# Ledger of designs, part 48: designed miniproteins, single chains, continued (3)

Each design is a single chain, and the fold is of that chain. pLDDT is the mean over its residues in the fold that is shown.

## One batch from the design tools (miniprotein)

Design m9643
Fold by ESMFold2-Fast:
Structure m9643 (fold): chain A 78 residues (1-78)
Amino acid sequence: LNEKLDEFLKKLEEDLKRLEELIKNPSPEFLEKKKEFLELIEEARKQTFSSQEELNEAIQKLTAKAAELGRVAAEDLA
């Protein structure tokens, strides 16, 4: 369970770095949401999961925050 999560978290961090390079002038909102997203990644990385349900909840939470960050990034690029 945790091995798949670790791979997922690494991919999210890589995707964030690529997104950040595309945005030359990030908004304060983007920077704030980025901080929240990185905090969630760190929290998930430190968490031990005893069930697939707990892991799925963590993935859903991370996916929702990634979508929020993506919306702000799209606004910064527009």
Scores: mean pLDDT 77

Design m9644
Fold by ESMFold2-Fast:
Structure m9644 (fold): chain A 58 residues (1-58)
Amino acid sequence: SEYQQLVQRLIGLRLRIIGLEMDIELYRDDPARVAALRREIERLRAEIARIEQQLASL
């Protein structure tokens, strides 16, 4: 179902953010990489917010 597909995508995005947060700690001495990782996290958080709005309307 559409609901199940959105929930699975949401879980995947949340797990990806956790991985990126761990990478920020690993690469903390590389400010350019940290900045890129933080931008990726912000992009994923925006996508999560959109999916949560879609789920709320189902």
Scores: mean pLDDT 89

Design m9645
Fold by ESMFold2-Fast:
Structure m9645 (fold): chain A 108 residues (1-108)
Amino acid sequence: MEKQLEIQELIEKGVSDEELIEKMRELGFGDKEIEEILRRRAIHERTKEAYEEILELAKEDPRKAAEYARKLAEEEKDPEIAEILQNMADFLEEAAKLGMRPGKSTRV
C-alpha cells in the first residue's frame, strides 16, 4: 500500500517515534499496526549491528551464527529483543542441520 511506503520513508529519514506515531495515526493506521511498526523499528535500531554480524557469520557457518545469536539473546536485557534473537538462532541452527546457508547460490 502507498501508506506503507510513506511510513518506510519516514523511518529511513530517522524521524522521532513521536513524529512517526502522529503520521501513522494521520494515515489511518490502527493501534496494533502502529505498535508493531514501532516495535520492529526499535528492534532494528538496537540490533542492527548485531543482526548484520550474525548474517555475515551465517554465510560462512550458520551454526556459529546461531551460537552467537543465542549468546546475544542471553546478554540482552529486553525480553522481546532476546526472544527475536533466540528465534533467529533457532532458525539458523535448523538451516545448518539442513545444509542451507543464507545468501549462497547453489550449483544445482
Scores: mean pLDDT 73

Design m9646
Fold by ESMFold2-Fast:
Structure m9646 (fold): chain A 93 residues (1-93)
Amino acid sequence: MSVEEKARALRALDAADPSTPSLLTIAKTYIENDYDIDKTAEKLGISKSTVSKKIKQIREVLGGEEDFEEAVKLAFELPIEEGVELLREAVLK
């Protein structure tokens, strides 16, 4: 429910998804391009449908539009140690 919990959930989702570019990279690029799917797709060299699908997955994990930008930014700033622990949990079960 906190922005930190949303950021951790997004980091865990990204760690579990082997696709390139990563969910966090897609989300950050989307924010940096003023929430424009077309520009994000062009910048990353992927289809608009892929951007739309990945952004929808992120919104579902975060529970909507509130704190989207802050949660994405915080997810990038989380310590490497937290990312390693989340990866261990994902690999173990």
Scores: mean pLDDT 72

Design m9647
Fold by ESMFold2-Fast:
Structure m9647 (fold): chain A 73 residues (1-73)
Amino acid sequence: MKEKEELIKKADEYFGKGVRLAGEGRWDEAADAFYQASKYYEKAGDPRAEHYRQMAANLYRLAGNEEKAEEAA
């Protein structure tokens, strides 16, 4: 299904952005990117969604952003 392929592509793009931002030490922005990746994986029915939501929440906590960590959980 083309729609599912497009959602996974967007998720992969956000995942790549998250990896790059994490490499730069930009934990809050990396968490935002992983959270967006998890949302697109969720829409695609991809089981990676839950893993990346948890990763985003953990990165928000490392950045000291407790409110966004709760939102991502």
Scores: mean pLDDT 83

Design m9648
Fold by ESMFold2-Fast:
Structure m9648 (fold): chain A 63 residues (1-63)
Amino acid sequence: MEEELERLKRELAELTGTSVESVETAIELMQDPAARRVVLALARREGGERAAELLAKATELVE
């Protein structure tokens, strides 16, 4: 579980051209229902549908 989460964070950072810290912030924001739609839209813009899917999976693993 921990290894999978770390892999997803790294892959997301590479896809979006950002850092693991930024990905961790995005996962935190995904815990807020009001922010979730905006954060997913940003992930799609920066890394495509795959980035949005990976962000959603990482968020589920943290919960």
Scores: mean pLDDT 79

Design m9649
Fold by ESMFold2-Fast:
Structure m9649 (fold): chain A 76 residues (1-76)
Amino acid sequence: SAEEYFEKGLEYYKKGNYVEAVKYFEKALEIDPNNKETLKNLRKAYLEIVKDPSLPSEVREEALKKLKEVAAKLNE
C-alpha cells in the first residue's frame, strides 16, 4: 500500500539513508500521486541529498531537479 511505502521511506530517512528514503516515497506517490505528506517528506529527502558533498555531483544535480519538481507540485 501507499502507507507501507511511506512508512518504509520514513524509516530510511530516520536512519540518514536519504537515497533509499526517496525510493520508497516515490513508490508511495506511484499509488497516491498527490499525497501532500509524502510530497513534503520527499522534498526533505531530496534536499538532504543535494546537501551531501560525499555523493557524486550527478546524483546531487538529479536530486536538485527532482526537488524543484516536488516543490512545484506542493505549490498547486
Scores: mean pLDDT 86

Design m9650
Fold by ESMFold2-Fast:
Structure m9650 (fold): chain A 86 residues (1-86)
Amino acid sequence: MLEHIARGLGIDPRSKAPLTPEKERIIEELRRHFAEVVDPHLPSLTPEQQARLAQILAAIEEAIRRAPDVETARRAAERAKALLEP
């Protein structure tokens, strides 16, 4: 899961860059976006679809945490938003 998501977002899944305050802000902005766009649809999904979506969202956040720099993290967040458009 993580390797596939990271590569799709343009991030090397083996990146070992530290989590910075700037990357934390990007992750929080992305979480707010997902809450606005995804959460209203959660009750209409099956338990299996909800579990799958939770795994995908967790993998996206982890990939962004591993991004080599802030600009790569920001670009990855924008790609993630496009990927999860209804």
Scores: mean pLDDT 74

Design m9651
Fold by ESMFold2-Fast:
Structure m9651 (fold): chain A 67 residues (1-67)
Amino acid sequence: SDAARNGQAGADAGAAGDAAAASVASYEMKLLGGNPEHATAGYEAGTRGDAAAASAHGKAASVDAGG
């Protein structure tokens, strides 16, 4: 699904240390109907520069969306 792909993109960006890209992917995943708890937590982690936490939430959201 598009939500699963955006969750995985956020996980990959966060793993690469790109917290800003991870936050954007989390926000887009929320708009696509992904897991709102993980999407919100990933966005918040990314905006505060916590790339590792943003990556973890992106991965969890991707799994929840069938990725």
Scores: mean pLDDT 80

Design m9652
Fold by ESMFold2-Fast:
Structure m9652 (fold): chain A 69 residues (1-69)
Amino acid sequence: MTKEELLAALDEAAKDADADQRQQIDAARLAIVGGDVAGARQRLLDAVLARNPDAPEEEKARARAIAAA
């Protein structure tokens, strides 16, 4: 996942985010701007998995692969 793709994913997540989720998304954006793209990817992955505990394992595996790229 490129930096631009990750920022676009954060923008999309922010549309439906509550106050706490928006704070986490803002922290991830700041990490990306500061050059910690890997930390931002991991935070996004953790948030996706936490929101979708019942998601199929195939979707979880895809999210992990995207975060690792």
Scores: mean pLDDT 68

Design m9653
Fold by ESMFold2-Fast:
Structure m9653 (fold): chain A 74 residues (1-74)
Amino acid sequence: SLADLKALADEKFAEAVALIEEGRLEEAERVMLEMIAQLSRLQRDQQLSPAEIAEVDAYVKEKIAEVRELMLKA
């Protein structure tokens, strides 16, 4: 479901933030790349509507931007 995809993004975001706080920047980047790949697979497999895909993409882009900002400050 859309909620499950957002929950996955939240989970991976939290994991990446924790890794950044530990100075493990390469691992944080890996987690974000794995999240993108997993979400792409789930979106395809669930046959989401274009509107649902756009909503997930917007949500994920916000999380990615925040992680990148945190990594730059680390």
Scores: mean pLDDT 82

Design m9654
Fold by ESMFold2-Fast:
Structure m9654 (fold): chain A 87 residues (1-87)
Amino acid sequence: SSSSRRQVEQQVHQHIDQAIQYLNQRDFMSAIRHLQQAQNMINQNDMSDQTRFDFQTTFGVTQMAATAMNAPQSVHDAIDAIEKQQA
């Protein structure tokens, strides 16, 4: 139902918001943990195109930030694991 979808989408956006906060602190592993939780919820539920777009935008920013800030290989490996869950 629209109500149930809205509640799940709110939880996904809470994880996206937490990921952004951790990225601002340069805590890549905590940001990735929240993105992994969001991706699992997206995979298990029908999400709006907007929620999928918001997730993909935040994930893309995370990938770019990790590269630009020369993050450890373990961070890139964790990002690659999320990417593989998408297809």
Scores: mean pLDDT 85

Design m9655
Fold by ESMFold2-Fast:
Structure m9655 (fold): chain A 75 residues (1-75)
Amino acid sequence: MAASAAPGTKEQADLLRAKRDELLAEMRAAGASEEELAAADEALAAIAEMMAAGATGQEIAALAAKYYEELEKKK
């Protein structure tokens, strides 16, 4: 059965996946490049996978920081 407790559960991962489509649409509307959208999609998918695995908010923040560093390198 799916977990229905604390942050970092499958429930939070499902919410992030739903928000991913909204965030990508907003970024596209704001003039983000296809490369930026692809990088954001990859980052959000990886974060959702970690959340589904029960990762903590700190672990998720560390992964997000790593993806931000990769985006800076691509500029």
Scores: mean pLDDT 69

Design m9656
Fold by ESMFold2-Fast:
Structure m9656 (fold): chain A 67 residues (1-67)
Amino acid sequence: STQAEIDAVAQALRGMPPRERAEIEGDVLSQLPPDEAQRVAEQLRASDEDDRIRLTAQLIVDLQKKA
């Protein structure tokens, strides 16, 4: 299921150093349309660390399924 995929990605992100997670966040944002990237960047900035990881995981899975 999509939720199981998101959970697996989130767990992998939690195991990464903060620097690597920041690089992944930047990569994900670079793959979004500009308007969506701006909204997502603002949401990430307003989120706590766990919410940022979860949102990043959701975006990764969504991008993978749209490819």
Scores: mean pLDDT 83

Design m9657
Fold by ESMFold2-Fast:
Structure m9657 (fold): chain A 95 residues (1-95)
Amino acid sequence: MEAAEYASKAAYYAGEASNAAKTPEASMGAGVAAVAAGVASSLAKKGKDSKGAAEAAARAAEEAARLAREAGDEEAEEYARKAAEYAKKAAEASK
């Protein structure tokens, strides 16, 4: 699977996590992950090194999942975890 596809999925799920989040902190954290994943997708589509952006997206998505879990927001946590998984796959698929 291509790094750009994984990064695009990470951006999608991070966006869903931001929309589902019950707290501003979890919403903003997921928003940061969505932006980083979008950058990774764009870089990968242009044949540029996307690894750093994908790794940043994974870290931001993991933090968003933690914030959602602390808020008791199971839906936002699930989306943020999926974003982190796809961002990690995007980083692994990059060179």
Scores: mean pLDDT 86

Design m9658
Fold by ESMFold2-Fast:
Structure m9658 (fold): chain A 100 residues (1-100)
Amino acid sequence: SQDKIELGDLIAEILVMIEEGEEKEKILELLEKALEIAQKINPLLTRLLQLAKRAVENGDLKLAKEALILAAKVLSGQITEEEAETRISELEARLAALEA
């Protein structure tokens, strides 16, 4: 669908922005746009993009990249729902430890 294509393009753009050291506020703006699209597709994509946003807000760009790469795999069907949920839970636990 067009929404899946647009979300895939946004995820790729955000990953490049993180790698190139773009401003946090610009990264967060694109993540909000990606979240609006993800909500129309799959709850797991919504969880991953919310996780990526929280990671960026906390300055953990490595965790943000891992969440976005996992979102791309979920979007493309390269990973099962069960495996995705397991990996999301692991990333959420890592973020919680950083906020402690």
Scores: mean pLDDT 87

Design m9659
Fold by ESMFold2-Fast:
Parts: C-alpha cells; structure tokens; sequence
Structure m9659 (fold): chain A 69 residues (1-69)
C-alpha cells in the first residue's frame, strides 16, 4: 500500500504546484517595493510602511482574489 501513499502525495503536489503557478509570479513581483506600491495604489489600498512585507503582499493577494470572485 506504499504505492497508494506515493500517488496521493504526487497528486497533492501537482495540484499545489498548479495553484501556485498562478500566484507565485505575482507574489514574486510584489517582493519589489515599487511594484507593491503600484499595486496598492491600483487596488485603492493604503500603502503600508513596508509594502513588500509578507503581510502587505498577503493584503494585495487577498484583494486580487476577492475581485476575481
């Protein structure tokens, strides 16, 4: 039954990678403070003192996801 566990892990990894493929490039771009500031302005969000912090990047991603709903 080790094969079933390996398949489940592989499938979970593939699904995770597919989801990550859409959001990783955006998160990577948001690590640039200038890009993060521009996205905050474009989304109408207040610009934090560290626009490339994980929290600030998370706010941009959450706003983007909400707008796509």
Amino acid sequence: MEEERRRAIEEAERRGLEAAKRWIPLAKRLSDPEVAIEEHRRLGLPIPEDPSSPAAIGEILAARIARER
Scores: mean pLDDT 69

Design m9660
Fold by ESMFold2-Fast:
Structure m9660 (fold): chain A 69 residues (1-69)
Amino acid sequence: MKEEIKKLADKILEERGEELKKLAAEDPKGTVLRAVSLYIEGVGYEIDGDKEKAIKLFALAEALLRALD
């Protein structure tokens, strides 16, 4: 899971990193709130046993947090 999340987050940043960094610079607070929301949704899917959806949500949350630099 941890390595899968990291690899998917790296791919998201490679494909959308400039877009996400620009959004994070314009709205750092909104970016943090979005990342937290995605993380909470990911935890919900993990509890329900849907690891694939959980990994995707955790990876997007991590990509948003890394976009904040």
Scores: mean pLDDT 83

Design m9661
Fold by ESMFold2-Fast:
Structure m9661 (fold): chain A 68 residues (1-68)
Amino acid sequence: MISKVYQAAESVVRTEGADALSLRNIAERAGVSQSTVSRALTELGMTKDELAQFLQDQLDIDSNHSLP
């Protein structure tokens, strides 16, 4: 479940930008419910906004300084 959510979130950020990231958008692309997305984010220890920033940072720089 987490892997699908992560891949969907990355796809959204790559295609539409970090600002387009939403629970609904991730859920639709991952083929899961919004509750599943929310639970996966909680399991990762981050918010939707933090995930968006993390993915943007990963695409922009080689360093991981957003949530280890």
Scores: mean pLDDT 73

Design m9662
Fold by ESMFold2-Fast:
Structure m9662 (fold): chain A 87 residues (1-87)
Amino acid sequence: SSEARTLLGLAAGELRELSKSTDVEEILRGVENIAATLAKYAATDPAVAEALALVKETLARIRKDPSKAQEELAATAERIRALLDAL
């Protein structure tokens, strides 16, 4: 859907922006906010649900190893972009 395309594009862009931050607290809050936004639409769109799962996995990985936060965020942004391009 057009709404799903917009949401996935915004999520990928926001994750890419967060990947430039060195502040782990800012990164964690940003990723949690992206997840919260996607969660509102996940029940109605399978692509949004898949993006939400990727964001939640990324959040868990960053919590376990914050030193990889920038790399994990950049990788997830690309995965969501690929998901968007496959729609």
Scores: mean pLDDT 87

Design m9663
Fold by ESMFold2-Fast:
Structure m9663 (fold): chain A 87 residues (1-87)
Amino acid sequence: SLRAKMAEARQALLAKNPLGTQAVISQASAGVYGIGRASARSVTKDAELRKYEEELGKRYEEAAKQAQAEVDALAQQQAALEKQRQE
């Protein structure tokens, strides 16, 4: 799953830049939840506002997906180089 891949990507990238890698992952997660955290406890909102929140949620989801893909790609590149070194 994506979570498992992110865990491995995080381990690989943390070896290179621990704080920077964690910051990117944390910010990506925070970005998604920044809008999506309008919780069920605040149900009084118009259908129009719901549409906006859904649209924004999708945008943040896409942005987080891209950020996670970038982290995964970097870790995959590093892992591929390691495997290539192992022959």
Scores: mean pLDDT 55

Design m9664
Fold by ESMFold2-Fast:
Structure m9664 (fold): chain A 96 residues (1-96)
Amino acid sequence: MYDESRRSPETRRALALDEEFQRTRDPSLAPAYFEILETSDDPGAIRIAAGTLARLVILHPELLPELEALRERLTNPEAIRALDLAIADVKEVLAK
């Protein structure tokens, strides 16, 4: 779809973790996505991490309180916005 040279190292890491989640469905990957949301300034990496966490928490609803706790620790507005959208999506899916 686009050239690897256009991906930041952070976006590439987020995509690699998403591929691992697609393969394993492992909830132990959640801390790696939490780290991206807490430390990254890359909007692409933040968006991918939040989207993958939404899918992970839909499969493991017991992790929803951990997402809400993470949101309280975030200071980056882009990460806060992405995580708020992910939490809203999880809650909507779980309500159905």
Scores: mean pLDDT 79

Design m9665
Fold by ESMFold2-Fast:
Structure m9665 (fold): chain A 66 residues (1-66)
Amino acid sequence: GPREAALAAAERLAAALGELMGKHYGQKPTVRVEEVDERTIRLEVTVGDTTLTLDLDADVLGEAAL
């Protein structure tokens, strides 16, 4: 359903960001995707001492998924 599409899109984005940050810092990234609520999906990417956190609208992610 739309929720699953949005989560899949978020996981793909998180993986891509993790790969980019992992290569840049030369360390293995830790990638986390969580549903904060029905409207908000949180991406968290950690490499060493650096953490990137993005809160994304689930409806926008669902639209982007086609």
Scores: mean pLDDT 80

Design m9666
Fold by ESMFold2-Fast:
Structure m9666 (fold): chain A 55 residues (1-55)
Amino acid sequence: SREEVREAVLEEASATLEYMLSYVEAKINNEPVDEKKLEAMLEASERTLRLFKEN
């Protein structure tokens, strides 16, 4: 549905921003990058790609 596609895009955008902010903070503090946030972004991206293939 259109609503599902909009939700997926919003989730991907949100996960991407969260990962980017976490990455910057990790580099500033000389700490390891949060791989769980990277995984969440990749999963959201895959969901969006799947939905676009179905529409």
Scores: mean pLDDT 83

Design m9667
Fold by ESMFold2-Fast:
Structure m9667 (fold): chain A 98 residues (1-98)
Amino acid sequence: SDAELYEELARRLEEDPSLLPEVILEVFRRLLEKAKEADEETQKKVLEESIKIIAEIYLTLGDEELVKELIELLSETFGVEKKEVEERVKKAVEELKK
């Protein structure tokens, strides 16, 4: 069950906050696997929303390795060039700073 998984991940974070990057990556992987089964319109919205979330993660955590892994995951999942995803994340970061 996804609810049981998310509850377990939340419990792990309470015990060890240093696991936050690993938990974020695991949650993203599972959400993107489900999104891949959706229609093209839904996939486009998930890609757009994911880019904004990655920008927020970058600004909040400053974890460059996590951000890089999330960009690679989006690129692979939706068949978008990694450089294009990187440029969209950079634009979202600049928009969030204002």
Scores: mean pLDDT 81

Design m9668
Fold by ESMFold2-Fast:
Structure m9668 (fold): chain A 91 residues (1-91)
Amino acid sequence: DKALEEIRKLLSELVDLFRQGAKEEEINKKINEIKKLAEEYLEPEEVKKINTLLNIFKVRREILTKQDKEKAEKFMKLLEEGKYEEAASLL
């Protein structure tokens, strides 16, 4: 629960970095931080889903920056509920 809450916070920070047009190095650092936290604290199936989402974030940042705020909030809520597959489908 707390690990998922921290991952959600870091994902929100990652989205903000995309909106700010942050450098690729900063984005990659945040992605690696999230991956490390997921690998330490989540079940293997959840880790795989998070890694898939992070790869989508890296490749398709434009999709995230153009998302409606409601859709972004649904995404974060699904992550909090542990529904990673449903969260991925929103992107």
Scores: mean pLDDT 70

Design m9669
Fold by ESMFold2-Fast:
Structure m9669 (fold): chain A 120 residues (1-120)
Amino acid sequence: EVPMPEDPYAAELVNDITARINRGIEVIRELIAKGDLAGAAEVAESLLETLEEDIEYILKTIKDKETLKKIADIIEAKVEEVLSVIDEAIAASTDPEIRARLEEIKERLKELVKEFKEKV
């Protein structure tokens, strides 16, 4: 369990991001259950693109290094949950093209978190 930032503005921002990610994970799981693995990949890609924008905004807006480290740790923990649901989608997929797309999204999410942690 990662502690929330003490800055109320940073805490609210992180709560909004984590709520969005949690909703995305639920939608991906619903799509996997329905056999819509292409739809699962589309939602995962949308989460990645939105998270790239969120991180850019955080880095421009939050200047306190300790607050940024806490945000990075929370986002890392949530991305691990996204990676887990992507692994579920990969395991359910028999289409090599969909599997390749999901693996690409997974690697881009890992790189995004790594770059964010290197900047804080």
Scores: mean pLDDT 89

Design m9670
Fold by ESMFold2-Fast:
Structure m9670 (fold): chain A 99 residues (1-99)
Amino acid sequence: GPVSEMERLLERMRQATSPEEAVELLQRVTDIVRQTSDPRTLRLALETVDVALDKFPDDRRVLEVALETVMTVLSRAEDRDVILEAIGRALRVIGLMLD
């Protein structure tokens, strides 16, 4: 299901060694996010964004795709805690983009 696929993508992000891999994984995360409002799946998407930002904070493409992923989570999220977590990640991405 979507949770299991998202957990697999999170693990692949933890192992990613290039910005190109991170971009591909974030695009797949975003595709799953577009089809769900499940808070568990959305939180795993935000955790995957955090890992990508920790690994590749200076890569413009990673930052742009991470922002798209976070904004997609915000468009789907119905749970207040998920919305607040997504806002925090959006601010983190914007901060990195301004550096």
Scores: mean pLDDT 91

Design m9671
Fold by ESMFold2-Fast:
Structure m9671 (fold): chain A 90 residues (1-90)
Amino acid sequence: SPIMKKIEEIVKEIRDYSENVTEEEREELIEELKKLSDEDAVEKLIEYVKEVFTEEYEKVEKDPEKQLELKKKRDEILAKIDEVIEMVRE
């Protein structure tokens, strides 16, 4: 599915920015998302992005430059998810 391919690319980008997450954990998330409808997979992905970036943001509370980088990366990822939402809408 073109939608699932986009979701897999987004999950990889999230993992590349998150410390302490294994390749195996990323693959497990992708397999869970594949079991859901496209709509439910997108919704779960949005919640996952919010959770991961909130946790990473808290870890760098004393580094304003790193916080700015995290916000920029979160917004870029959320914009890609918006593109996937449009694909689901046909």
Scores: mean pLDDT 76

Design m9672
Fold by ESMFold2-Fast:
Structure m9672 (fold): chain A 77 residues (1-77)
Amino acid sequence: SAAEALARLEALVDEKSKTATPEMQKFLRDLLALARRALAVDPSAVGLVERLIEAIENSDTLGILRVRAELQAIIDA
């Protein structure tokens, strides 16, 4: 569910923030806020949130940026 995906993303952001720079902590918090806003507009964006979780877990910078752009496009529509 969207709530379960957000809870997993929140836990992952909290964990990664423990060893991150202040700039990276802000970036991760901004991604979490973006995911929450996108899901509020379009609940089908849960698949994008799951892709974001995988990209963060794998340190896939390009994957993170691609999903971020797709989530932003949902809000901008």
Scores: mean pLDDT 88

Design m9673
Fold by ESMFold2-Fast:
Structure m9673 (fold): chain A 92 residues (1-92)
Amino acid sequence: AELEAQRLVAEAIKKIAKETLSEEDAEKVEKGLELLLEALEAKAAGDEEKARELWAKALEALKPVAEKLKEALEKHREELEKVAEEAERLLA
């Protein structure tokens, strides 16, 4: 359930990035979120070293698009709130 909730949020962010950002910037967001999900999966499996490595790679991938992504997410805040509510239901 926790990973499913995280995947739902990641998919919503990817969709917003594809609708709002350039193709190149959207691809960077997608790559960064994929690495982030892999880091969370590694952490859930108890592989702390792999989780830290993947988390660092995810942050590095997202760094060049972080400001643009923040603006895109702010414009789509209501959509993200609805997805967050759905994710919260998966955690219950």
Scores: mean pLDDT 81

Design m9674
Fold by ESMFold2-Fast:
Structure m9674 (fold): chain A 86 residues (1-86)
Amino acid sequence: MYKLMMFVLAAKVSVELAESKEEILAILEAVLEKLKEYGEEESAKIVEKAIEEVKKAESVEEAKEIALKALDEIIELLKKKMEEEE
């Protein structure tokens, strides 16, 4: 779990620094692959929806807002799972 959480947090920083929609899409696709690798189905669905919304975004700023919102939702889901582990 911790390694997945660190990957998602790094992805969030990468999105904040991204300068194009293509870069944001690449980051989200990498996160999606990692979530599927870990069997995180709920989080994977959030990213898949965000990828489709980013493809339709009219600006890099709109794409960042979509991606950051999705990553924040995933971080909250992963935090809840980690809080139930000792």
Scores: mean pLDDT 83

Design m9675
Fold by ESMFold2-Fast:
Structure m9675 (fold): chain A 58 residues (1-58)
Amino acid sequence: MLSDTEKSSIRVFEQHLIERGFSEEEARKWGERVIDLITKEGLSIHEALQRVGREVLD
């Protein structure tokens, strides 16, 4: 579904959430939200990460 570059960006984002104190399950949930924005709403990886990042990290 996603390119290797997009998957790598999502994994980096998930790792950042874990470093912020999120569990692996919570980080994965937010990563799945990024995927949903890309696949269902047609957002770029950058736009999806920015939107989810604002919701999670303020």
Scores: mean pLDDT 81

Design m9676
Fold by ESMFold2-Fast:
Structure m9676 (fold): chain A 98 residues (1-98)
Amino acid sequence: QLSPEELQEAFTLFLTSDPSQWKERLEALKIISEDDELSQKLVDLLQASTGKSIDELVSELEKALESGSPLVFLGFFGREEHKSVVEELLKLLKKQSS
């Protein structure tokens, strides 16, 4: 279970682009994805911070995975170890975009 403070920390890690913390980000995403309320809060925070819709975020993440292009707002630099974080986030966003 993530507290509101841990949820905010996980959200900050998605945006602050430290490559060394990708494992922590992945673990946080897996926990968040099991809870519909936390998943919705994460989606709301991502939309508020980026100004993008869920559909726009999904499109950008899918294109980044296909092309290996960096996503500055997630600190994704086309590295294989970072793909698991992007894939987990895509699963969460697609579940919430229906």
Scores: mean pLDDT 68

Design m9677
Fold by ESMFold2-Fast:
Structure m9677 (fold): chain A 74 residues (1-74)
Amino acid sequence: TDEAGKKMLEEAKKLGASASLVSASIFGALNEGLSPEEAGERTRKDLIEKEGVSEEVAEKVGEAVKEFMEKYYA
C-alpha cells in the first residue's frame, strides 16, 4: 500500500499536481470501495475543483490513479 501510494504521488508530482490532494483522493476512494475508473475520475474532479489544475493534467493524473488502483486490487 505505502509503496504503491508513493509511486502514484511521484506520478502526480511529475505532472504538476499536489501529492497531498492526490493521496487524500486515493485514500477516500479505497475507503468507499470505488473501482479503478471511479477512483481516477474522482481524483480528476478533485484536482480541478480544489487545486485549479488544468483539464489535461487532471486527466493524466486520473489515468495514472486508475492504473495504480488496478495494480492495488490485483
Scores: mean pLDDT 73

